# Ledger of designs, part 6: designed miniproteins, single chains

Each design is a single chain, and the fold is of that chain. pLDDT is the mean over its residues in the fold that is shown.

## One batch from the design tools (miniprotein)

Design m175
Fold by ESMFold2-Fast:
Structure m175 (fold): chain A 76 residues (1-76)
Amino acid sequence: VEEIYEEIKKKYGVDDTVLEKVKKILEDAEKRGLDLSKTSVTIEGYGYGKDLMNAYTAADILKELGFKSATAVPLP
């Protein structure tokens, strides 16, 4: 529901880039019929700057939303 994305954005103080990462992962999991409590995901962040920090924030949000684990990984 749209309201959950607005609440996440407000609670974590994140921009649309992080919100879109979270939304795509949630929609993909729901489309595939995955049980979030049994699902582990990795979020790729390029370099060591804002994109990696956004990946860490997205991972924390996904864990709070019920994923078994979510991990940000740095890519060169």
Scores: mean pLDDT 74

Design m176
Fold by ESMFold2-Fast:
Structure m176 (fold): chain A 86 residues (1-86)
Amino acid sequence: SKAEAEEILERFERDSRGLKEYAETLPPTKENIEILQRALEQLRGLAEKVLPVLEKEDPEIAKRFRELVEETEEFLRERIEEMEEA
């Protein structure tokens, strides 16, 4: 349903914020870099699974979800690079 699609987007918005905050607090260790690399892989897998469902329900919600995924991926990549340079 459209309400379920909106709930998925809202939940992802919250989870994305939490993940970004978490990434900012992590010390630049090899183990923490690996944690963020796994998070990036999981984010990609989630997007591949969820996007077709959202597209069927509401293409505009799917677009917002895709944009948020891309924003979160870029944030994590930049954070990983920052940690690798530390």
Scores: mean pLDDT 87

Design m177
Fold by ESMFold2-Fast:
Structure m177 (fold): chain A 84 residues (1-84)
Amino acid sequence: LDDVRQLIQNGDTDGLISRLPDLAVQYMRAIRDGDLVSAAQYGDLLSQVLRLQSTRVSDPSVQQRYLDSSINLDNQSRTLQQQV
């Protein structure tokens, strides 16, 4: 988790995008286990990575899907943080 946060702070977009599958797995696991704090943290990180991924895609429909997913995860993460 700390390594992913460091990648965000350093602006390592390629490193962050490579972590997207792992972040998705960790987020789903946290939701399944009822770990709302970890779910909120991974959800926030996923939202940021999906937003960065949208800038790397040339297909407008694919870009919009990544942006929509990012917005949904950001909203969900904020809701989880407020309810914990």
Scores: mean pLDDT 74

Design m178
Fold by ESMFold2-Fast:
Structure m178 (fold): chain A 78 residues (1-78)
Amino acid sequence: ADEEFRKQLARLEKGLAAIEKLPDVATKLAMTQQLLREAQELLEQAKRAGASEEVLERLTKLVDRLQETVRRLEAELA
């Protein structure tokens, strides 16, 4: 169970790194919002599956980082 969540988490982290390299702020915001939705869904699935505290903490930190990134990008577009 944990191994599958760790693999999905690593994939999402790589996705965020790729998005951060994009030059267009509007596209970066849209893709970050999509990644945030995916990370939130994965966190809920991990909670329901009884994933380890380590996995839950990593997913929570990723969600927090994505929420902060969305807020920052929205400010850049204003």
Scores: mean pLDDT 86

Design m179
Fold by ESMFold2-Fast:
Structure m179 (fold): chain A 100 residues (1-100)
Amino acid sequence: MAERYEKSAEENIELAREYYEKGDYIMAESQALFAGASATLAGMIDGDVAGYLRKTLENLPEELHNAALRGAAMALVTEYPFEKLDEARKEFDEIVAKAL
């Protein structure tokens, strides 16, 4: 399962770069967000969210990093019930600190 999400992240990184080079920043941000989400899901399965997220950020233009991080946050919160969103937020902050 991790391999499927890792491949999805790699494909979304490539699309984000292509749209960014064409000046389509809305589509570039959208693809970067999906890349961050897919990388986070792969990392959750494989036990290395920080590593997968770091690889995604290193392979994207800096201007798209915030979109990728938003995607990562969205993927992470899907694993937490509503009552534990504060715990999800703390875990996300720790993951981002390790990825950067």
Scores: mean pLDDT 80

Design m180
Fold by ESMFold2-Fast:
Structure m180 (fold): chain A 94 residues (1-94)
Amino acid sequence: VVESTLRMGIAIARAAGNAPDLSLEQARAEYERALAEEEEGAKVAPLTPLQSMPPEEALELQRKNALANAEKAINDPNTSEAGKKAAKALLEVA
């Protein structure tokens, strides 16, 4: 629950940067899509050192980056209201 809220908040923040009109439900669908893509992990073009990390370390690093991104989104006046609310709720639940 806490994990899904955190990841959903990140997806909303990302989606808000690309399309500020996106709703929480749409962000949820995008999060599900991104998860499926990462699970399959078709390494046709491996360009990131993060992909070579073991799953546990990658998860920890992603968690840290997620927190930093949420904090940055709250601090950024350019962030949409939906993204700001999601990031703030995410930080409070964490």
Scores: mean pLDDT 57

Design m181
Fold by ESMFold2-Fast:
Structure m181 (fold): chain A 113 residues (1-113)
Amino acid sequence: SAEVDRILLRSLSDAEREASAVYRKLAEEHPEVKDILLQISDLEDQTSALYDQLAADPSPALEEQIRQLQEQIDQLEDELYQKDPELARKLAVRRTGLYIRGIGDALDEILAL
């Protein structure tokens, strides 16, 4: 349903925004990979804004833009893994945790409908 889709998309928007903040904070602590972390943070912020737009008005063009941003993030995470595999794994686990929590929160909201 449209309401279920909106709740899920807002949850994804929130997860991306939280991920952006994590990457931005860690950029201050990891000067060797700072530029990669800041680029990922910026792309996460852009993805969050597009999920908010998609939640308000479903559009195939917005879905395609989100897909392209996620591909760019994946490429930068691969670069991060080559330079600092320990940090890359830690951030991947953190991102997965944010998405799992977001899904849980969304399910609670959907069940309250």
Scores: mean pLDDT 87

Design m182
Fold by ESMFold2-Fast:
Parts: sequence; C-alpha cells; structure tokens
Structure m182 (fold): chain A 58 residues (1-58)
Amino acid sequence: DLRTLLYEAFKKYLGNGGVAYRMAEAISSLAKTVDEAIEILEELGLNEAAEILRELSK
C-alpha cells in the first residue's frame, strides 16, 4: 500500500526507521495515490525520496 511504499522509500533515503515512519504517515495522509505522493515529495525538494518511491512502485 502507499504508506508501506513511503516507509520503505524514506527508510532507504534517511536511514532511520522512526523518522521514516512519521514522514510516511504524514505524506500518506495528504496523498491518495503514489503519483500524488511523488508530486508532494518533489514540491518539498525531496527529489531523491521521490525517485526511490517511483522505483518501488513499479
């Protein structure tokens, strides 16, 4: 699901599961789809996290 994909992307990007979990929860509350989540991440300047999420969603 979207929250799990975001958690895995943030964990890979940040290297910290606690922070990754909180960020995944926040973004998944704002986005309905993977594409919306990618857009939000890019707007926040988190381009590497957005790329990781895109790869995990294939």
Scores: mean pLDDT 84

Design m183
Fold by ESMFold2-Fast:
Structure m183 (fold): chain A 88 residues (1-88)
Amino acid sequence: MKEEIEKAISLLEEAIKRIKESEDNIEEHKKIIQETAKELGLLLNKSKDQEFRDKLTEVLIELGKIYKTAKTKEEILKGLEEIVKKLK
């Protein structure tokens, strides 16, 4: 679990970095969220640890909420940073 959690955190932190370094372009930010969700979904499918699968399922739900509701770069970054904080 710890190694899998660290990999999930690394994927989310990379997404945060990519969004911070990007122009204020909501379509690019949404693409980064979708790509990150896909990679996290692959981790979920490979894991046999139910506790990790449950945590990652909640992360994917929160990413879906951010994708649907966030209107600004700042809202996306705040949402992603809160997800990372919950996983640590």
Scores: mean pLDDT 83

Design m184
Fold by ESMFold2-Fast:
Structure m184 (fold): chain A 80 residues (1-80)
Amino acid sequence: SMEEELKRRGLLELLERLRRMAARVAERLDPAARAELQAVVDELVREVTALVEAGDFEGAYAVLAEASARMKAILAQAAA
């Protein structure tokens, strides 16, 4: 449906924006924090893509929210 197509595009746009933000921030992190952030991003891309392909948009949003919280925690620790 058109509604499902809009949800899919919205999720993939959010995913792309998070990837770009993480890549920019990673350049300013030490190697350990950068590796941790990259691992979260790689996991996020795999899980969100799989859930979107399965039509589980609610699950995809939940994974995005969890990954966003994990990324914020990594950044807070790196800033301390």
Scores: mean pLDDT 82

Design m185
Fold by ESMFold2-Fast:
Structure m185 (fold): chain A 73 residues (1-73)
Amino acid sequence: GSTELTITVPATLTQAQAVAYVKGQLEAKGIFLGPATYEQLQMAVATLNPGESASLLVNHQGQTFNVTLVREA
């Protein structure tokens, strides 16, 4: 099955802080990113302007997670 997750990224965070924040939110749910997905997260955050959204597809232990990142305006 697939699970939909939305993570709202505070507008006040730097790119590095936003990456760490999203990683921490996923890890708190038991979702640990492989190197390729972590690179995709870094790229998504680098281009994510206030009010925009980006999607990541994460596979973990046979489950697929559609993670939507929303940056606050």
Scores: mean pLDDT 82

Design m186
Fold by ESMFold2-Fast:
Parts: sequence; structure tokens; C-alpha cells
Structure m186 (fold): chain A 83 residues (1-83)
Amino acid sequence: EEEVREKLKEKKGLLKVFELAKKLREENPEVQSEEELLEFSVLALKYLKENKEISDEEIREAVEELRKAGVPQKYIDEVESLL
């Protein structure tokens, strides 16, 4: 948790997504799986994009990190659809 936040603070878009996804998960304590956490992360990105709180560059950074982390293509495609 603390280590993830520290690593992401240089990538502001990813930090925004991480913080919002964490909040969404805390509001839904039944969410236990990594798949559900990824779904919340995508929802967080959509929310930030709709509210103009995240730039296209920050979304591209998020896509790059998801690819490096080996996230399933379906989530990557959904995030890329926001560009």
C-alpha cells in the first residue's frame, strides 16, 4: 500500500486512479478479487476523464503501466477507449 503510493507519485495520473480505486474498494468491502480491483481502477479512470481531472497523457501512462503489469487486454482496451 505505502510502497505502491510512493512508486506512483511520480506518475500523477496513476496516483489519481490508485487513490480513487482504493476509495471505491473501501466503500465496497465485499470486493476481494484482483479482477474486481481492476474493474474499480477502470471505473476510476472513466470518472476522472468525465470530470476532466485526468489528461490524455496520464491515461496513456496508465495504459503503459497496465501493460507492464500483465493486466488482461480487456481492461487495457477499456482504458484506451477513453482516448
Scores: mean pLDDT 69

Design m187
Fold by ESMFold2-Fast:
Structure m187 (fold): chain A 68 residues (1-68)
Amino acid sequence: MLSVAELVARQVQLAQDYLAGRLSEEEVEKEMERLLKEASKFLSPEAVAAWRESVDGLLEALRATKAE
């Protein structure tokens, strides 16, 4: 089962892969949605909502840094 620490580690890895050009924006979004689905199995709805907001903010920041 994914722990909060594993979720954070995977989120960081996805961000690094995106910045390195190994993953596209679409691929990162798909992997982040997969992590949210796994998190929803053991986190409260409030915690999942907070995590989703954090993920959306990170994706926006990554898009801004990669934008032309």
Scores: mean pLDDT 73

Design m188
Fold by ESMFold2-Fast:
Structure m188 (fold): chain A 86 residues (1-86)
Amino acid sequence: AGAAGNKYLAENDYNNAIAAYKAAIKANPTNPALYLNLGNALLAIGDYDSAIAAYKKAIATAKQMNDSAILATATANLALAKALKA
């Protein structure tokens, strides 16, 4: 799941990436990578509030799944999104 979103993100098609990641999250709400990638797409279009919310979800799900790599990346990207909003 999330493969369509990853393709759109790689192509810088952020609006289609956001829609695809939201659909993938509904199908698989426990995959922390989907929330991280959603946050990255939202950050790329300057939607800092939605990016912050997505990164917080990525952190919460990464903790539940013991995904230390996603946890570290989402934490760093959350700090960046907050700094860019300020």
Scores: mean pLDDT 85

Design m189
Fold by ESMFold2-Fast:
Structure m189 (fold): chain A 88 residues (1-88)
Amino acid sequence: SGLKSIAVAGEGPLVEYAKSKGLEVHLFDSLEAAIIAFIKGEVDGLLAPRTDAESAAISGNYEILEDLGKMEIPGRGEVDVAIAGKVK
C-alpha cells in the first residue's frame, strides 16, 4: 500500500515536505545513515537528492516513486529531489 514512514537527512525543507504529506519522519544525522536505514527496510521510503535516491533504489532493489523537482537543502542550495520506496 502507500508510504507511511520516510528517512530524511538533516533539517529544513525536506523534513517539512515529508510532514506536509502526513509521513512519519525518521531524521538521520547524515545522508549515508538515512540510505542505510532505507536499504535495510527500516523505513518505507527515502527523501533525498535525486542522484542519491536513485543510487539507494538500485542498491536496495527499490524504485523512484516520485520526482519532486528542485528544493533548497541547507549547505547544498537548490537540488533535484526524489522519493525512493518499495514497489506497491
Scores: mean pLDDT 79

Design m190
Fold by ESMFold2-Fast:
Structure m190 (fold): chain A 74 residues (1-74)
Amino acid sequence: MPSTEELVLALAKKIRELFEKLEAGEITVEEAKEGIKKLYEETMKKNPNASKEAKEAVKTVADIGLQELEEIEK
């Protein structure tokens, strides 16, 4: 079973890849938001037995990514 740290780092890496594609002009901000949401949902679906703390940490990482995208749109 992956640790909280492993789940957080894996999601953060995938979110970073979405930001790199956005900066390269390969995807839109809307597509990046949908990407983060899908990555969060996949992480939760693959790890149903993760601790409450791990699930909250994963949600926090996804929420931070979404907030960063909102700042880019301003």
Scores: mean pLDDT 82

Design m191
Fold by ESMFold2-Fast:
Structure m191 (fold): chain A 68 residues (1-68)
Amino acid sequence: MSDEERAKLASELGKELIESGEVSPELAEKVGVLLALGMPDRAIALLREAGASERSIELVERYGRKIK
């Protein structure tokens, strides 16, 4: 996957997380950066530490599978 495609997916996910209201904009940005770096496991761990819903975790996991 290209760096541009990865950045686009990370941006789209970050926007969806913010629009869902389940995570803060700051947390959504950090998750997006980790996904752009190819670190979905780290992004999921960050969401769990913040008490995000299972729906948010599943969303990140699905994007992580597309990036890998």
Scores: mean pLDDT 74

Design m192
Fold by ESMFold2-Fast:
Structure m192 (fold): chain A 65 residues (1-65)
Amino acid sequence: GPMEAQQKAAEEGRRAADEAAARGNEEGSLKANLYGTGAAIYASQGDEARMQEYIKRAREAAEEG
């Protein structure tokens, strides 16, 4: 349901942020958290396409060095 999608999106963003922070990438961590929050908001609105896009952006931000 929508709550499960929100929870999953938030967890994906937080995980990406934690991994970036562990590597000393504070900017990537901040961006990953922001994109993860956006994904959770879109999940709550039923916008599955934007949710997936923002999860991807969170991941990409965390991987930028």
Scores: mean pLDDT 82

Design m193
Fold by ESMFold2-Fast:
Structure m193 (fold): chain A 65 residues (1-65)
Amino acid sequence: VTKEVGLQIRAIGIGIEMGIPVKVELKDGELIVHLTAKTDEELEKAKKAAERMKELGLKAVITVE
């Protein structure tokens, strides 16, 4: 198991714990976490998840649909 796989698992775990969809992408050697929000409540959860991802050294992007 690579260190990147461990970070992906933790990112997905945070998404599951917070009840928001999480998609993880590896781009140019950087792990990017994509969070999707459809409501204001989901957006607040996505922002909190993004802060947790940032604590892990991950880059998080929030998309509002």
Scores: mean pLDDT 76

Design m194
Fold by ESMFold2-Fast:
Structure m194 (fold): chain A 92 residues (1-92)
Amino acid sequence: SDEDRLVRFVHRVTNVLMKEMEKKNISEEDRRKVDVEITELSRRVREMLAAGEPLERLLEFAERGFVEIANKLGLPDAAEEIRRLRDEFLKE
């Protein structure tokens, strides 16, 4: 289902971001800020899903939000992988 695909996408990109933050030894304070941003992003994506937005828009919105977080942290490899995953999930 579209909801299942969206949930799997958000889970996968969250794991990419968390793994890269650990590798780059991002501070506990910045990790807490990221957790708040991911929670808010996930809430907005769920609201858009409940409002009947199409999967393509939901994936685009989630990708953009996660890429912005990665860029703010200086994690270009995470940003690139997030964009790659969005293309992969759209082609399913």
Scores: mean pLDDT 87

Design m195
Fold by ESMFold2-Fast:
Structure m195 (fold): chain A 116 residues (1-116)
Amino acid sequence: SPALEEFRKAVEELKKLDPEFQAAYDRIRAEGVDPELVEKAVEALKSPSTGDATLEKIVEGFKKILETGDPEAFARFVATLEAIIEALQDVDPERAESLARKFAELLKEYIEKLKK
């Protein structure tokens, strides 16, 4: 997925800019994210009736987590989101591509804000 590669590129850039994010993100990825949370999100996103509303809630969650300034919470959100996108690739590749594209864009916007 081209959008997943852009998402991963944004995560790698963020890791270089924020050492606390990097440490938390790498630890969470090594430990594994909550599989029940990932499964629930994938089911909600692939559903024709709930997919768009679920995407909107994840975008809202991203914005709220950024307001906390908590690198642990933010790293956990990003690591969980990557796991959701990876799981979606096998069941709904078009939704996975859309989700990855949306969050690659949001991460790039946040990175540009951090550089200022």
Scores: mean pLDDT 85

Design m196
Fold by ESMFold2-Fast:
Structure m196 (fold): chain A 73 residues (1-73)
Amino acid sequence: SLGEEYLKERIEEAKKYLEKYVETGDKKYLEKAEKIYNELLELLSRTAPQEVVDELKKEKEKWLKEVEEKLKE
């Protein structure tokens, strides 16, 4: 299965990109974060309990919504 350490590292990387997106407005950082989350969701959907997948989906949605709101005037 996907290791806990690997999952943690990837989530932290995605969060750093979201923070950079908020700071800079550069959509490339949003795209990088999206790719990481989507890759993790695909892998976890095959290897992890549904509860873990659902938690990651909710985390992604919450962070993306917050980022979107912060970028609006």
Scores: mean pLDDT 77

Design m197
Fold by ESMFold2-Fast:
Structure m197 (fold): chain A 90 residues (1-90)
Amino acid sequence: SKELKEALEKMKKLVEEFLEGKISVEEFYKEFKKILDETYEKVKDDKEALKKLKELYDKILEVYDQYLLGKISEEEFAKKVLEIIEEALK
């Protein structure tokens, strides 16, 4: 959907800001959640868009958990999140 694509582009911008050192991982996750909440309200009647949004959330949450457990670096976190977003934009 258009709304999902716009959300993905905003999320990509957040990862770019993180990679540029403009925001912390904590600030990234906070703003990412705001984009999710805003997008959920826009697509709440679109079952397929909601499913895709939830799948995106779950994938990014898994990567965030790996970061919190010290299994990946901040740079690897950003790279993996970018890959998830870029794949969803295809």
Scores: mean pLDDT 82

Design m198
Fold by ESMFold2-Fast:
Structure m198 (fold): chain A 87 residues (1-87)
Amino acid sequence: MEEEEKEKERKELQEKVIAYLDKALALRRSVLPSLDPEERELLAAWEAALPAKKEEIKNIKEEEKIEELKRFNEEFPAILAEYEAAA
C-alpha cells in the first residue's frame, strides 16, 4: 500500500517536472526572434537534449534523485517567471 502511494507520488512529480520543462521550452521559443545566435544555439541544444532528459526523469527510481526532482519542481516556478519576464 505505502509503496503504491510512493509510486503514484513519483509519477505525479515526474509528470509535473516534464510539464515545466515543456513550458520553459515553449516560452523560450516564443522569444526566438529576439534571441542572439548563441542563445538560439543553446535553445537548439536544449530542444535536442529534452527527449533524453524526459526519459531520464521517467526512469528515476532512486530516493536521492527523487529528492532532486522535488527541489527542481520547487525551483521551476522561479525559472518560468524569469523566462516570462524575458519574453
Scores: mean pLDDT 73

Design m199
Fold by ESMFold2-Fast:
Structure m199 (fold): chain A 65 residues (1-65)
Amino acid sequence: SPELEQLIRTLERVLEEFERSLQAEIEEVERRDPSQVPAVREEARRLLEERRRVVERVVEELRAR
């Protein structure tokens, strides 16, 4: 349905915005304390992977209808 496709696009956009937000935080940390960048980058990667899995699961459930 068009409503289902719109919801999927919204979820994908939210994921893209989250990724951009994490990248902006990494850049800010790099300016303030570059020594923290490896730890922040690893945490950001973990959070993005977790969020991506949730979005993929929801999209699969929606498409299975």
Scores: mean pLDDT 84

Design m200
Fold by ESMFold2-Fast:
Structure m200 (fold): chain A 62 residues (1-62)
Amino acid sequence: MLDRSLLDQTVEAGMRMIEAAVDLTVALKQGDLEAAQQALERIDQIAQEAAPAVEQELQQLR
């Protein structure tokens, strides 16, 4: 049960990271600095949220 929650969090964070990276790339190609900044902020937030889930995953691999 806990594995499902951790897996869901990791997968969701990964998907949000991919979406934010795509948004960043598109914004930079279009020269939309505001959209690029928002995408960077999302990437930072996702990374912070994913850190605890990664730590717990490493614990489960043992």
Scores: mean pLDDT 73

Design m201
Fold by ESMFold2-Fast:
Formats: C-alpha cells, sequence, structure tokens
Structure m201 (fold): chain A 58 residues (1-58)
C-alpha cells in the first residue's frame, strides 16, 4: 500500500470489511511519532484525508 490509492483501499478493507491483514498494514503505515497505533476514529480521518488528496490529484 505504497500509493494513496492502494492505502485508501486498504483502509476501506480494514474499517469496513474487518480484514485483519489490511488492518495490520494500516497500523504499520499510520503509526504516530509516539509509536502508538491509530484508533478507528483516527483511521477514518486518515481515509477522509486520502480521499481528499486523491480528489486534488485527479
Amino acid sequence: ADTPEAMLETLRRALVEGDEAARARVDRAFTTDAGVPASDAQLERARAALEAELAREA
């Protein structure tokens, strides 16, 4: 999930479909500076931010 598009799909799979492998990838990618895994609310915000970024790039 190196591209914003791939990460957006991974976030949807983790949050909507409960995909454990997708959730592990998301947790790795969205680890904060403090090394704390992101909460579901933080991941939803990240998904919205990636959607907005892809819309700007389109």
Scores: mean pLDDT 71

Design m202
Fold by ESMFold2-Fast:
Structure m202 (fold): chain A 77 residues (1-77)
Amino acid sequence: MEKERREFEIKVLELALEIAEEKGASPLALEVIRLALKGVREGKDVGEEVQALFSQLSPEEQKILLESIKEAYKKAE
């Protein structure tokens, strides 16, 4: 895996976590981002587990996470 790609994904997820916390995301919603971040940092595929947790969120919680990730990508470039 290219080092630059991994560093970019880590930056995006760290920013997404910060933005989600600022938006008042629930503990479960924050756990989704933390799990994804751990997976990227460890080089482990956690996609199914992340998707399973995300599907347990309310529509409002899902929206906060998606908006936080979108904003993080914009800031990370």
Scores: mean pLDDT 81

Design m203
Fold by ESMFold2-Fast:
Structure m203 (fold): chain A 83 residues (1-83)
Amino acid sequence: SHRERLLAELEEAIKESDPEMAEFLREVKRLLEAGDYEALLRKAEELAAKAKTPSDENARLATFLRLVAEYERMAAEAERLRS
């Protein structure tokens, strides 16, 4: 599934990241596995608040995490409503 692919890609990113980013990505993975998209959105907001410009790394990562959380939330809801 899309979610399984995303989790596998996060594991690879964690292995290739510096320790601070790896720890952040491990938290993202835990929240995705738990289906806690509201907590994931809060993590994105915290990252956005640390951004100094709209184009910095923190702002871009925050935008990406918001899109991922929204997509996975909608996909999970659609699957639950499937007859």
Scores: mean pLDDT 73

Design m204
Fold by ESMFold2-Fast:
Structure m204 (fold): chain A 71 residues (1-71)
Amino acid sequence: EERVVVLGEGPNVDAALAALRQMPGVTPVPLRDGNGNIVGILVFAPPELLPQVRATLAAHGVRVVSVGRFS
């Protein structure tokens, strides 16, 4: 199954992470800086869920930095 990985950065990543964990088929992973602070998020999802993932990130003030594909 083809999947996409979305890199997001911005404020309220913790809230975005919690919301994305409630979405079936979506796997969010926190990214931390050298001090252990959450500074970003990687979101793994089917490509058909990309609009919903983008909307959820935007609702929490998280900017989409990049989108990649993998299978």
Scores: mean pLDDT 81

Design m205
Fold by ESMFold2-Fast:
Structure m205 (fold): chain A 73 residues (1-73)
Amino acid sequence: MRALAEASGVMIGMGVGVRGYEEGWSEEEILERAREAAREYAEELGADEETKEATVEAAEAGARAALAFFERS
């Protein structure tokens, strides 16, 4: 389940990053919301602490990737 949790985390982070950019949120707010969404998602699935942490880290990476994409435009 770790690989699926990481993939889901990245997708959550990218989604929050895109929405946050469109809504005019700060980078800090986008990262915080991405971490919160990933944590809630992992908790909903009954994930262990290691999987929760991996999902949150993946979401942070996904959000940063989305922001980096917009920064280059």
Scores: mean pLDDT 81

Design m206
Fold by ESMFold2-Fast:
Structure m206 (fold): chain A 96 residues (1-96)
Amino acid sequence: VEELLKEAKELAKKAIEAIEAGDTETALECIRKIEEIARELFRKKASKEEFDFVIDLLREVREVARRHGQEEVALECEEVIGLVRFMEGVEKIINK
């Protein structure tokens, strides 16, 4: 889990660099990889704090994308944030 969170942080940094360079394809690829990490965290029964960490990374990438007018990247971040929120909610119900 700790290694997955480190990978997500590195992918978020790469996404921000790609956004600033105008490389929409690389930014989208990084966000999709963060989504895959979130799915793996769900499979490994990650904590609320670990999901919140990924959400905070995606929010940062979304704000950078919006500042640079990359709405497609911002929307992809919003969709993945929604997915992570859903996964967090499901874990809360099954763990009671």
Scores: mean pLDDT 81

Design m207
Fold by ESMFold2-Fast:
Structure m207 (fold): chain A 80 residues (1-80)
Amino acid sequence: MDALLAEVRAILEAHGVPEEAIERILGLLRETLADPTDENIERFVEEVRRILREAGVPEARIERIVAALRSLLEAYRDAL
């Protein structure tokens, strides 16, 4: 779990996401990882989009972040 949280933080920081938004996303990620179903992963992805829009991140960057995060969570789930 720690490696996945660190990777997600690195992606968000690389895309210039504000620290407050990063903390909110990592909190939701911890909840999602407690029960990483397809439904919970999709709910996480939609909440990430909402948080990033509220933080003023451009839509093109949101879609790149979301694609990277979805791929990581699906890979993590498949490795369980």
Scores: mean pLDDT 83

Design m208
Fold by ESMFold2-Fast:
Parts: structure tokens; C-alpha cells; sequence
Structure m208 (fold): chain A 63 residues (1-63)
């Protein structure tokens, strides 16, 4: 479970701060299906570049 926890933490934070709304496909069925897909990709990229920084920012903001 330690491996799952570590992976979940990183993946969850990467999706949350960068593309929580876009990555989840909110409103995708209307006409933003492609935008939603790009949002998910941008979320992954943001997580890769600012994964640890984004996690820190989110944590600080929560405080």
C-alpha cells in the first residue's frame, strides 16, 4: 500500500491543481470534448513539471 499511497498522492495532486475540472471531463459532452482531452494532457504536463511544486502550493493554499 505504500507504493499505492505514493503514486496516488503524486497523481492526485497533479490532476487536482492543474486540471481538476478539465481532466474530469466536465461539460465535455456539450462541445468541449477536445478541449477536455487537451485539458487532461495539460494537467499531466503541469503535474510533470510542477508536480512537487503544485502539491506544495496546494497544501499551502489549503492552510
Amino acid sequence: HAERAARGSRAGVAAGPAGGAAASGMGDKLNTEQGDREGAEASVRAGAEGGPAAAEAGKRGFL
Scores: mean pLDDT 47

Design m209
Fold by ESMFold2-Fast:
Structure m209 (fold): chain A 98 residues (1-98)
Amino acid sequence: SAALQEDIARYREAVASQPTPAARNAARLLELGRRMSEEEKERAEEALKLDVEERRKVNEELLEELRKRDPELTAGLSDVAPTLALLLARFEEEVAAS
């Protein structure tokens, strides 16, 4: 968790210093992670244990399902978005618990 706390600190500093399209995309990913169902979070979590090719397939399937539910929130997100959204939501939970 030490490396994770350092990454969160760097992210917060970047967002505070320079509100950019990247910062808006990160906020959108975090919101996506919060809105994912328990089943979708479990699928993303299992995908993190797979190799790169299998993980990409799961992410593409999850992102397609998420786009059907919320096309505005998912607009312009890459095929790594579901697993990245899960990780960002977990990082926020760890920081809140600290």
Scores: mean pLDDT 72

